# Designed miniproteins, single chains, continued (4): the designs that were tried, part 42

Each design is a single chain, and the fold is of that chain. pLDDT is the mean over its residues in the fold that is shown.

## One batch from the design tools (miniprotein)

Design m13436
Fold by ESMFold2-Fast:
Structure m13436 (fold): chain A 119 residues (1-119)
Amino acid sequence: SMEEEEKIEEIAEVIEEVLKEEKASISDLLTGLKKNFDYSNLTNPELKDLILGAIDTLEENKASAKEIAEFLYLLSQYYKDDDNLVKSSLKNPLTASDIKNVNKEKIKKALKEIIESGK
């Protein structure tokens, strides 16, 4: 939908901003995401291996910020709104609703921590 497209573009802009501010690569981000996703909160636990494979494919294909934003938005649909998409062990955890509603401030803070863990 147009609303989904607009949300994906806004998430992509936040990703690009954080990568520039942190002087980080897409590979740093993808490595950090792989380590910090809370797979235990998936509404379908059988999707874990598919998600891990999708992250590997994004890295192999040199994914853009937009492609990663599309992936994050899609992934958020497999979590309950109040469940952590990104592990609560981080100082700035990220819920599925934070992605679904594009909470730019929370996404930015979470991505900075995720990137540091991926280095």
Scores: mean pLDDT 86

Design m13437
Fold by ESMFold2-Fast:
Structure m13437 (fold): chain A 96 residues (1-96)
Amino acid sequence: SLEEEMRRLIEEFRALREEARALGDSITARVLDRMIDIAEQLLAQGKVTEEDVALLREALEAARRGLEAWRAGDILSVIGYTLRIIGINIELESRL
């Protein structure tokens, strides 16, 4: 179900948030924390759509690439992926 996929994605975001914290990427950690909060609200309100799940998958991929860029010292790519996640947060939050 969409709700089960959403819960799976939330758990993956929690893991990446802890990885970001461990790496000292406090900005990415904060942005992922916001994503988790928005996703949990959508789930609690029963507002989950296929489009929401697709946006969360895009954000998850951006987060993974952002943390890889952080490990490589590619700060410009980190900024780019972080801004993408922020944009997705704004999109999802508009549906709350």
Scores: mean pLDDT 88

Design m13438
Fold by ESMFold2-Fast:
Structure m13438 (fold): chain A 66 residues (1-66)
Amino acid sequence: SDEIVRRTQAIQDAVDAALAADPSLRDVKVEVSYDTVTGRFEVDVSSSDPEAKARAQRLADEVVAR
């Protein structure tokens, strides 16, 4: 439980830092969570801009894959 919480926060922090470095992703919201049923980290990306959403999704998926 503590390890999952720590890992989720580390992934969230890395995603947030990467989003902050790209002005085109300024209005994108990304939430990282852990699915206890599948044993996988999930990424929820919210944006009204489909290009920004797709870019943020790729970035978040890359961070999770590390």
Scores: mean pLDDT 82

Design m13439
Fold by ESMFold2-Fast:
Structure m13439 (fold): chain A 91 residues (1-91)
Amino acid sequence: SMREEMIAELERVLATYEAAKAELEAKGASEEDFEILESLKRALELLLEALREGLSLEELEAIARRAEEVAKKDPKKVAEALAEALAEVRA
């Protein structure tokens, strides 16, 4: 199913987190770069949790679009925006 494919893809991307963090450390990246990486990791974890809980793909698509708009302006706030949107649909 599309849901199972999305779960597998998010798990695959999350598996690269430690390598991405190590690359930033090796390059002497800024604190902001690490904050962006942590926000992206948290956003992916939240999406994975929602997919596993059975939240509708239509609702997840709307939430993802909202998170993308936030990412364009301030990528370190992506996880916060996604968490807020998920709280709204779960209420």
Scores: mean pLDDT 84

Design m13440
Fold by ESMFold2-Fast:
Structure m13440 (fold): chain A 72 residues (1-72)
Amino acid sequence: SSLISELAKILGSHPNGGIAYSKMRELLRKHFPDAAQEDIDAAVTKGITLKMQGASSEEAAQVAVDLLKQKL
């Protein structure tokens, strides 16, 4: 998925959580325009947290998208 690849690139290129957070939030909002803000923020937080715990950027990105899809 192009979305997973783009999110993984953000997580891999921006170890600063603040920058990763804002870029991931914007990208998820573009792909899920009807998603609640709370659900997007939860998905971003989950992805960043997994990356910080040693998950691959691809794994963290996939889990974030899956979490958001479960809330729709």
Scores: mean pLDDT 83

Design m13441
Fold by ESMFold2-Fast:
Structure m13441 (fold): chain A 70 residues (1-70)
Amino acid sequence: ELSPAERVIRAMRREFDRAVEAGDVDTVQQIVDSMELYLTDLEAEGAPQEDIELVRNALDEMRRRLEQLQ
């Protein structure tokens, strides 16, 4: 059973992968920006550390892949 954070990450990764395959750097950047906002909101809410770490790890991976496109 996936947590809400895991479901968000799964959905965002799917959109991210499609944008990367399409070479749509603008959409890739928008997804990264959305994930950064989501992480900020989770930290502000005092969400479980495990959820914060999952989102942070996904964001780090997305940022690394975006860097490869630039």
Scores: mean pLDDT 84

Design m13442
Fold by ESMFold2-Fast:
Structure m13442 (fold): chain A 93 residues (1-93)
Amino acid sequence: SREAEVRAAESGLGGAEAGLEGARSGDVRKGAAGAIGGIGGITEARLHGAEGGAGERAGRAGLRAGLAGLRGDVEGAERGLEEARRALEEARA
């Protein structure tokens, strides 16, 4: 479902944004929230038959950005955010 892919991608993007905030601020709770958002996107995509699609890719990008946020890796979090944004646009197309 396109709707499930979009929801998964939105969760992934939210995770990536939180991950970047965590990386920039050193707030490990924001990095953790980013990882949770990414996992939520992956789960949403898989439960609704969108495995391997743009929604799951955005969820994985959000998870990577969240983990980068936990480490203070700003560059890694920025790459995750860019990937999540592209995946969301693909999910909406």
Scores: mean pLDDT 87

Design m13443
Fold by ESMFold2-Fast:
Structure m13443 (fold): chain A 102 residues (1-102)
Amino acid sequence: MEKEKEVEKLILDFISKSLAILLKSGVDPSVFGYDFLKEIDEVIKEAVERIRENPELDPVEVIEEAMDKILELIKKTVPNLSKEVLEELEKVKEEIIEKARK
């Protein structure tokens, strides 16, 4: 249960920081509608359930896979992102991975 909460917290931290970067870059918040938020919620639930069913899984790997799925969803939702914004999102991913490794 503690490991599940840590995985969820790190994925949520990635989402919040990524959305802040996108909004700061001028992305219209209205593009993040119900379908986007539903898919994000499904990615989080899947990651948490994987850790719950197999607590011996490497949490870093689970978090990285979840962040990659979230980045794919962001790119599909906002297809014309600049290279600079994409590099900032990748940097946030690296920061979260470092935190997950403790």
Scores: mean pLDDT 84

Design m13444
Fold by ESMFold2-Fast:
Structure m13444 (fold): chain A 65 residues (1-65)
Amino acid sequence: SEIERLIEELARLVGMSEEQVEQLRKEIENDTSQTDEEKLEGLRKALEAVERGLAAGLDVSRTLE
């Protein structure tokens, strides 16, 4: 799943624990207010923001907000 791949990539970049990854996956899977396409776009934007933050030497927590 592309959603799972993006979650794993985010977890790798921000240093999330397995428990945090499972919780995030559950929240995304159980969110009925968004389509899979909207969830996927949101995750891509978060990943791009984290990658830019890391490249610029910014705090990762701040780039996700």
Scores: mean pLDDT 72

Design m13445
Fold by ESMFold2-Fast:
Structure m13445 (fold): chain A 80 residues (1-80)
Amino acid sequence: SIEEETLKEIKKIIESSKLPEEVKKELLKIYEDFLKTKDSDKFLEKLNELYDKLSEEDQKIFFETHEKIGEVLSDYYLKK
């Protein structure tokens, strides 16, 4: 499905990042849950919780990773 293809692309972006392994797993779960539930409020709360736990260096990588995923999600919604 298009959802499965989108999640696969998101996973590739996360795995290619320099984020710590535990952060990668948590971030992937946040996006998986969002794609299943479409609950944007919960999604933003979970992203902010994860971001606040990170070092300044990891916060920069997190933001860049999030922006790349945002482009994938934009393409997902705009291709219809």
Scores: mean pLDDT 81

Design m13446
Fold by ESMFold2-Fast:
Structure m13446 (fold): chain A 100 residues (1-100)
Amino acid sequence: SLSETVRKRARERIRDGYLAALQLIDSGAPLEDIANVVLDIVETAHRYGLEEEALEALQELKKRVDPETFEKIVNIAIERAQAEGFDEIVEKLKELYEKV
């Protein structure tokens, strides 16, 4: 169905975001760039009901960085979502961070 196709593409977007975040981490990119990718993953997950896929992606990213670095990335993503008025995304980022 069209809804199944849309959800499949959204899952692929989350996976591509995860891979992009890994490449940014490996290249020593600014935490702000990594936070932007994390924000896109969470926004996609919220929009398409893919919270479990987002949680798995964040759990894997947490294993690839120091805990302090992961906390900074998540906090930057929260601050950006808050600045844009995306209160639902702010709550989702906080919920996912607590579960990771």
Scores: mean pLDDT 88

Design m13447
Fold by ESMFold2-Fast:
Structure m13447 (fold): chain A 80 residues (1-80)
Amino acid sequence: LLEELKEQLREAMRTVLGLDEARVEEIIRRAEEEYKRMTDEEIVALARRVANSPVTPEELALVAAIVGLKMAEKKEEAEK
């Protein structure tokens, strides 16, 4: 699930947001690093901030990836 989600996020960033492959890989790499360091409360706060503030396509992509990866990790833990 987590690996499949990363592939879908890469494709969505390229297709929907028009980001180039180098930018997409940087965003995915940063998202993987950041979601591991964040608490559930910090993830909720991050999503709320993006929903209520203007953001760049790159910032939106990064936050979406962080939230998505954290949710996927929690889902995999629950499916043990």
Scores: mean pLDDT 78

Design m13448
Fold by ESMFold2-Fast:
Structure m13448 (fold): chain A 77 residues (1-77)
Amino acid sequence: MVALSPEAKEWMRSRGWDAETVDEALIQLYDEAVERLAAAKNEEERQAALKEFHQELLELAELLDEEVKAELLKEFV
């Protein structure tokens, strides 16, 4: 998985976020998505797992500054 850029982490800290906690949250979301994809029994379940992952990423990104959000999305989308 691609880690957050140093610039994004600095901006998260400036917003009162712990960049390490955010990075760990992203790793957890990714691991959960990978497990759900591996457990998917059909195409609809695979697509649902991907949609849930994207929704969780967007929800996390909504809490970030616009430039930090853009960097985050570039790394995962």
Scores: mean pLDDT 68

Design m13449
Fold by ESMFold2-Fast:
Structure m13449 (fold): chain A 95 residues (1-95)
Amino acid sequence: SKEKFLEELQELVANLVDALENKDYKTAAKNIIKIIELLSKEQKKKYEDIIDDFIDTLLSSNLSKEEIIELLKEMIKLTPDEELRKILEKKLKEL
């Protein structure tokens, strides 16, 4: 249901915010990967579009470029998805 999707998304976002506040980029990366997968499945959005929206959101939230770079590096290490990894590597080079 739409309500279930929103509840899951809110929980993942809350976990992400908590991890970022604690400078736990590995846990933050795990939660972002789950958010990307959830949004891709439920909204049928492409990984690249979701990642672009996410980077823009992080930049507008006053995260430093260095923090975003560390986060992307942790995501690249953790994801078994070759397509997602390739997009993340591309975005890392653009920062």
Scores: mean pLDDT 84

Design m13450
Fold by ESMFold2-Fast:
Structure m13450 (fold): chain A 91 residues (1-91)
Amino acid sequence: KLEERKQKLLEELRKYNPEAAERFEAFIKRLEEEIKNPELLEKALELALEMQELFLYMLKNPDLSDEEREKIRKKLEELYDEIQELVKKSS
């Protein structure tokens, strides 16, 4: 289920920003290498996919207001921080 969601999002992201797609693939691979606990890894991957979905939304909607872009940026930072905490808990 997560793999299908990942592949669909990466395919969509490549159409708008191929470099961003490569960065997200690398990020997911790093999470798989860093998080040894499978339950924490699954949670981290779900958060990473949510980040990818929000980023893709920004790419599809270039006319978003500065306020809306800032709200998405803050949400992306929150998701990244949650992922970093999961990495720390895995150690």
Scores: mean pLDDT 83

Design m13451
Fold by ESMFold2-Fast:
Structure m13451 (fold): chain A 84 residues (1-84)
Amino acid sequence: SLYEDIESYVVDKGYKGIKYVGQLTPIVAFSAGMSIDEFNKLPDDERAKYILKQFGVPLAEQETILKTEDKDQRFALIDKYLGA
C-alpha cells in the first residue's frame, strides 16, 4: 500500500517526531477534520496525500511523490521535503 509504505518510512526516519505506526493516522485524520474511521475508508492514494499535506508538502510535489513508481526515488523525494 502506498499509504503504508509512506507511513512506515516516516516512522523509520522519525520525521516530524513520528515514532511508531498508528501515531500518524489520528494526527492526519483530525487535522483533516475526519474521524479515524472516515479516514480509513478513503482510497489509498488520498490517504497518502493527507500525510504529505499534513507535513506541508505543496500539492504539485505531493502529486510528484505519489506518481513516483520507484520506491527508492519516492523515499528520496520524501527525504527532500520532510527532512529539510
Scores: mean pLDDT 81

Design m13452
Fold by ESMFold2-Fast:
Structure m13452 (fold): chain A 96 residues (1-96)
Amino acid sequence: GPEELLERAVDLFRAAVAAVRAEVTGDAALEVGVLEGMALISVGVAKLIGDYRFGVEQLLRLARQLRALARREGAAAGAAAVDAAIAELERILKEL
């Protein structure tokens, strides 16, 4: 159901975060942590209000920010992982 789609979206986002985190250090690693924290808050809010579409939309927005960060830092493998996650998040959003 919609909650299972949100859980799948969270797993995809976490995998993208891990890929970028493996290639970045210092201030960029802190920024990745902030984006992950914002994602967890957004997912919590989505579950609380029962708006799973909102949850996936926030993950997609944050994934686009993570992609911009990965590209800025030259994290090529991380950027590719985020691109794959964005494509799958967009598919999940269409199913909601």
Scores: mean pLDDT 92

Design m13453
Fold by ESMFold2-Fast:
Structure m13453 (fold): chain A 73 residues (1-73)
Amino acid sequence: DRDLADGVVQGSIRNLQDLADQGKLTEELVKSIVTTSRRALTDKGVSQEVRDEAVERIEKYGKELLKQQKEKK
């Protein structure tokens, strides 16, 4: 269900943004948040297609935030 996946995506994006705003976001933290989100979606029974889409969105957003954080220095 996309609605269930959206909840996980929004929570993960907020967490990533908060960490990036504080200058604390790392590659390990992005990987950890992606892994935790995939597990949460799997445990909630979200379909593979929707799960993969959600995880990809979180990972891409995290990588973009890391790039932006590095460029601000």
Scores: mean pLDDT 81

Design m13454
Fold by ESMFold2-Fast:
Structure m13454 (fold): chain A 100 residues (1-100)
Amino acid sequence: SKLVEEIKKLAEEFLSKAPEEVKELMEEMFQSVIDLVEDAVKQGKSTEEMLALLEEFEEQALLMIDQYGKHLSPEVVEHARELVREFFRRVKELIKEYGE
């Protein structure tokens, strides 16, 4: 799927920008997004259904960053949160683009 390929490219781009302390967690999160979209496409889910699933996972991803970051510097946690939010924005835009 071209959509999945483009999301994989975004994941590599964003992971390259991730703070070292959260790279492994963000790699797992981004892979989960890739898997979620691939499975949704295989199941024939609509664009609206895929966007709803991503919104739910974005909320969970931010909570995971906060929980994992409890003992990290506030600056690292904030940078990780900003990267996660921007990654999800870019993925949602791709889903809208390829869903039409």
Scores: mean pLDDT 86

Design m13455
Fold by ESMFold2-Fast:
Structure m13455 (fold): chain A 86 residues (1-86)
Amino acid sequence: HMTPEERLDEVERKYFEDIRNAKSPEELKKIGLETLKELLEIVRETDDPAVKQRAVNLALRLQFELYRATGNLDEFVKLQLEAYKE
């Protein structure tokens, strides 16, 4: 009998614990994809806007962490700046 909010708390706690223990970019990608799948299930099962917003915010943070961990965030920013200059 876990509420969507309690489930989201557990997913967030597990995510931060798992990324802290990850030893490679490949492990971080696997953790991120698994977490995103769980967040999508929570969003589909709840009508609570606060829970949905929190899940979206966590999804955005994990995407940013994946880019940062793979070292391509700087390349992405550089490409965006180059595109703007054209």
Scores: mean pLDDT 70

Design m13456
Fold by ESMFold2-Fast:
Structure m13456 (fold): chain A 98 residues (1-98)
Amino acid sequence: SEAEEVLRRLVAMLEEAGEHDLAAELREASKKVDSVSGVLAVAGGLLLEAYAAGRLTPEQFLALLERLDELEDEVLKNLSPEGKKNREIGRENLLKNL
């Protein structure tokens, strides 16, 4: 699935950065996630929590966020119009329930 491909790319990105524990945590947190937007949201949340816990320096955190943003932009360019719209609706519904 597209979600599995995005997960593999994100895991590879973290492992290349030497963040092997975060890569393993992303795999575990994404086991029940079957959407591209869901996997991207989990990755962003894990990076924020790792930074808040002092596991990442500000420089490491910003570098990983930049790489995440680049991957998200690449993936969004390859999604169908319906896929993009469904992602936006899902995000809006999540924000309304917070």
Scores: mean pLDDT 76

Design m13457
Fold by ESMFold2-Fast:
Structure m13457 (fold): chain A 88 residues (1-88)
Amino acid sequence: MEEVKKLEEEYQRLRTEIDQALEDLKKNKSPEQLQRLAELSRRYFEVAGKLIELYKKLGDEEKAEQVYNDTIRDLKELAEKLTEILKS
């Protein structure tokens, strides 16, 4: 299904962009970098939610659970990295 592939591609792209935004923030702790990270994170969680819901509608509980677990792990990692950056 094209909708699934589009959301999967957006999900993976946002993960990559968030990782880059964290590296950028580590180099320069500006309000602009924080705003970029916040916006990318918001989009990422929105797309993750849509993917989980779509997989559940398709009966693909395994993929829904995987996206959920990956998203929770990413949220924890993001919080840990932000805490480290802001402490330094």
Scores: mean pLDDT 83

Design m13458
Fold by ESMFold2-Fast:
Structure m13458 (fold): chain A 76 residues (1-76)
Amino acid sequence: SKEVEELAKLAASESLSYEAARLLAIGYELEGEIYLNVYKDNEKAAEAYYIAGAVYERLGEHEKAKEAYEKAKELL
């Protein structure tokens, strides 16, 4: 999980393009949906949504970050 968090930080950093970082956040949202709906794994789904939220927050997309964090919190 720390490695994934570090990847999310790198993606949201100035060393990676805004669009690439945004696609990474979207990818983690999709991963969260897959863990929740296909694998029924609330803990992994929550982790994925939390990482998506962290990436959105670093990109300044406050509303999307809030939505992702709320989804993560609901699953824990």
Scores: mean pLDDT 81

Design m13459
Fold by ESMFold2-Fast:
Structure m13459 (fold): chain A 57 residues (1-57)
Amino acid sequence: SMTPVEQAIIDFIESRETVSKRELAERFKFDSEESAARTAKRILERAGKGHLQKRIV
């Protein structure tokens, strides 16, 4: 199951056509753009929504 934070990340990405790594890092308080992108992509994969990984730019 997804945590509330993981679900919020999924919902945010689904609400956008594209999402920058910086926007993810700033919004969800990641230490770096790279960690934000990597973590978000893993969350999407676990949720069966790997097709949304391409929205992260």
Scores: mean pLDDT 88

Design m13460
Fold by ESMFold2-Fast:
Structure m13460 (fold): chain A 90 residues (1-90)
Amino acid sequence: MIKTKLTLKNVPAGSTVTVEVENEGDKPAKIKLYVDGQLVDEKIVKPGTKAKITLKNVPAGSTVTSEAETEGDKEPKITWYVDGKKVAEV
């Protein structure tokens, strides 16, 4: 099992946060999105595909965490955008 995790702290009030997950592996990946430790969304990312989750109106000072898990042969790539600007990648 491969896990990729990315955490964004101190999100500005009213921001739109977009998380993009690319699964280059041979098995499905599961992406989970947390705001202040609470699960807010999850998606299955098919092999060779990308999935996108968008959160609007994130509260000021929130911590947003994304976790991607797969039983596949490659680690999922996670990219973060705040108000359309790339802010982090792992």
Scores: mean pLDDT 79

Design m13461
Fold by ESMFold2-Fast:
Structure m13461 (fold): chain A 59 residues (1-59)
Amino acid sequence: MTASQAVGEAIGALRAGDVAGASAGAAKALTLPGGEVQWGETRAGASAAIRAALDAGAG
């Protein structure tokens, strides 16, 4: 698994409303080479995905 793949899975989990899966995926991505850089670059996207998931989950 690559850092990019792990970050993608975390974002996918957030969009599906799986906060626990997103948290686990993010932690895993940070342990992989380049994960910290990939995660930093996707912070804006991650924030948007979190807001979208919360809005969808809240109804």
Scores: mean pLDDT 64

Design m13462
Fold by ESMFold2-Fast:
Structure m13462 (fold): chain A 66 residues (1-66)
Amino acid sequence: DSPLSEKEEKKKLLIIKTMNDIIEEKGLTPDEVAEFSRKVADLYQKNKDKPVSEVEKELKKLKKEF
């Protein structure tokens, strides 16, 4: 297993939790879930070196698109 730093691990868990919360809250269809997941993956890739708070802001913006 490739170890993750504690901060990176917390960031990944936050992203997973936030995605699940949004999917459930908005009742996204499978197609919308797929699109949302693609956008979240891109967001994570762009912000992998950024703090959790910055990722949260980007996720909040993305949530408004759905």
Scores: mean pLDDT 75

Design m13463
Fold by ESMFold2-Fast:
Structure m13463 (fold): chain A 76 residues (1-76)
Amino acid sequence: SHMERDLRDLREAADTLIRQIKSAKEALKKGNKSAEYYLKQIEEDFRALLDAARQMGLPDEVIEELRKRYEEALKE
């Protein structure tokens, strides 16, 4: 179904952003201060992803799952 495809694409996009967050955080730990700017851009992209999920009419449970994954990646 279209919804199953949209959900899969959304999760793949989220996985990509999570990897980028982790890479940016590792760069910051190594002293690359420009990674702070990159991290802020990724955070904005994740916010847009959650807004897109809401517009697609995805269940609140899915949106909460994505938000928690994002928050956990930021804490690491």
Scores: mean pLDDT 82

Design m13464
Fold by ESMFold2-Fast:
Structure m13464 (fold): chain A 83 residues (1-83)
Amino acid sequence: SPLEEAEKILREVEAEVERLLADPNATAEQLREAAEWIREKRKKMLELLKQTENVEDALRISVMLIRVAGLETEVEIRIRQLE
């Protein structure tokens, strides 16, 4: 279902961001690649949201989409701190 796919995307993004931000040796290049990957995942989640007919599921995907956008911002802030 679109909801289950969105939940999987959120878990993947959270795990990767936590891994990178916990790594004191993470490079700006690795973080930029992660930011681009997160943007692609966010686009897929937006497509899932647009195809979701159930109102409760759409609301849950919307909340997850906000979380993914927040994680993308955290990565962008770290990139700026390294440069």
Scores: mean pLDDT 89

Design m13465
Fold by ESMFold2-Fast:
Structure m13465 (fold): chain A 74 residues (1-74)
Amino acid sequence: SAAVEAAKQKAAEEGRKRIEELNKKFEDAYEGKHPNEEIVKLAQLAKKNNDSDARARAYLLIMREEKRKEEEEK
């Protein structure tokens, strides 16, 4: 159905945008522009040491902080 395909395409676009936002926040953290010092340190360690575990932890903390901010704004 055209409506079902349109809904799937919209969900895919929103998912891509979410990933782009997370990547941008990770890069901002690497540059020391993130307000959470722990996220900044993890992002810097991830890039300097090519540490996949530090990278994963940085992304998890960014996602958790975004969730908290969404809850506080509602």
Scores: mean pLDDT 79

Design m13466
Fold by ESMFold2-Fast:
Formats: sequence, structure tokens, C-alpha cells
Structure m13466 (fold): chain A 100 residues (1-100)
Amino acid sequence: SREEAIARLREEVDAAEQAWKAGDTEAFKEHLRRAARILAERYGLPEVDIDDPEAVRAFMVAVTKKALADPNLTPEEAEVLRRFGILAGKLIDYLEEKKK
């Protein structure tokens, strides 16, 4: 259900935040990959390559457009999406720094 998908998304976002805080980058990436998969399934988007910063940026734009077009978007769902976006930004910064 929608509620079950949002609960799973929140669980993965919470786990990603904890992994980032602990400095566990591999756990952080794995939880973000799972969160992105839940969002891709929910919004009918292709699975994103979480190791490609440009793919992650494009995915965030697509997710935001889908969420803004959803007349049933709840404040709770919007907050989880906002938190996911912050973590995706941290991932992009991390991946770009590693290329230097």
C-alpha cells in the first residue's frame, strides 16, 4: 500500500541518516539505494545508479516533479521526501569529492 511504501521509505531514510552520522559511507549508500528503489517503484521511474551523481540529480528532479503533481501528497510524505533530497545532496557531494 501507499502507507507501507512511505513507512519503508522512512525506515531507509532514517537508516541512511544514522549511517552518515556514524561515518559508514557504504551503509549510507546501501540505504539510499534502497530508498531510491522504493521511490522509483512508487513513481514509475527507472532504477537510478546511485554511484552516478548526474543520474542522482536527474532522479531527484523527476521525483520532485512527480510529488508536486500528486494531489494526495501528505505533509508526512513531503517531509520524508525532503529528508531524502538532503541525503541525496550529501551523496552527490561525496561522489564528486572522491573524483578529485
Scores: mean pLDDT 86

Design m13467
Fold by ESMFold2-Fast:
Structure m13467 (fold): chain A 79 residues (1-79)
Amino acid sequence: MYEVHLVVEVPASKIDQVIEAARKAAEEAGAYARTVLVDDNTVAVSISAPTEEQARLAAERAKKAIEDAGGKVVKETFH
């Protein structure tokens, strides 16, 4: 299984919508997303998929959904 980790900055008032947007976009791309609140304005999103190609596609979809929902992706890493 392949993982992509995103660190997202988000206004506290938009955190729930950003988390939901990221999770939904990743799931629609065939991946599993886990979210962890790091602090009041920072969310870590872990996207897992069976293949690297699926993980990358899901991460790209999640990044777009996050930005559309008012979040900012500040870091992306592969593990």
Scores: mean pLDDT 84

Design m13468
Fold by ESMFold2-Fast:
Structure m13468 (fold): chain A 81 residues (1-81)
Amino acid sequence: SKEDIALETLARLLRLTHEALRAARSEEQRKQVQDLADEAFARIEAIYKEAVEKNWSNEEFRKRLEEVLEEARRRLDEVIA
């Protein structure tokens, strides 16, 4: 279901965020990680609502969420580098 896909995506985002917070060396980096996580979470919620309203396929929905996760991973890696 779309709910299962969304929950799986949120669990993956939580893992990425936790790993980035653990790697963070300063309060500033921690704040940047949290801000990026909050932004990604908001995007996932917005995509979920649109997918439900517009009756997107589970395949299209999964693809859109994967794009959000890939962007979040890239940006989190840049913060902690």
Scores: mean pLDDT 89

Design m13469
Fold by ESMFold2-Fast:
Structure m13469 (fold): chain A 68 residues (1-68)
Amino acid sequence: MEKAEKYAQEVRDAVEKGDIDKAREILNKAVEDGLITPGQAGVLARLAEAGVKPENIAKALLTASEFL
């Protein structure tokens, strides 16, 4: 989905900058758009807080969106 790719890029940028609050905002918008579940957003936020690479967070978001 076009929106999922945009959110993945935005989350990657936020995580790369260490802006976890911005990453959470983007993940919440992805939930509002029906791309991921609130549970998936929570897991992705925790992975970002744990220092998982920005590209891996973006890939995880895209993978999650494929099942919805």
Scores: mean pLDDT 80

Design m13470
Fold by ESMFold2-Fast:
Structure m13470 (fold): chain A 61 residues (1-61)
Amino acid sequence: MKEEIARLKALSAAVEAYSQGKTDEQVREMARKAALEAGADEKTAQEIADWSLEVLKANRA
């Protein structure tokens, strides 16, 4: 539903920001903004942003 779309958009934004050489904090901020634009509230957007960064970090070995 809406949260699923917000997660996909946030993860996409996180991957893009990371590919541009952004810091982990900037990656999280970009993911948060993408989740908000997808209709998530601020708390949910922050949780999705944190999740997106963790997914990205898990695949950065």
Scores: mean pLDDT 80

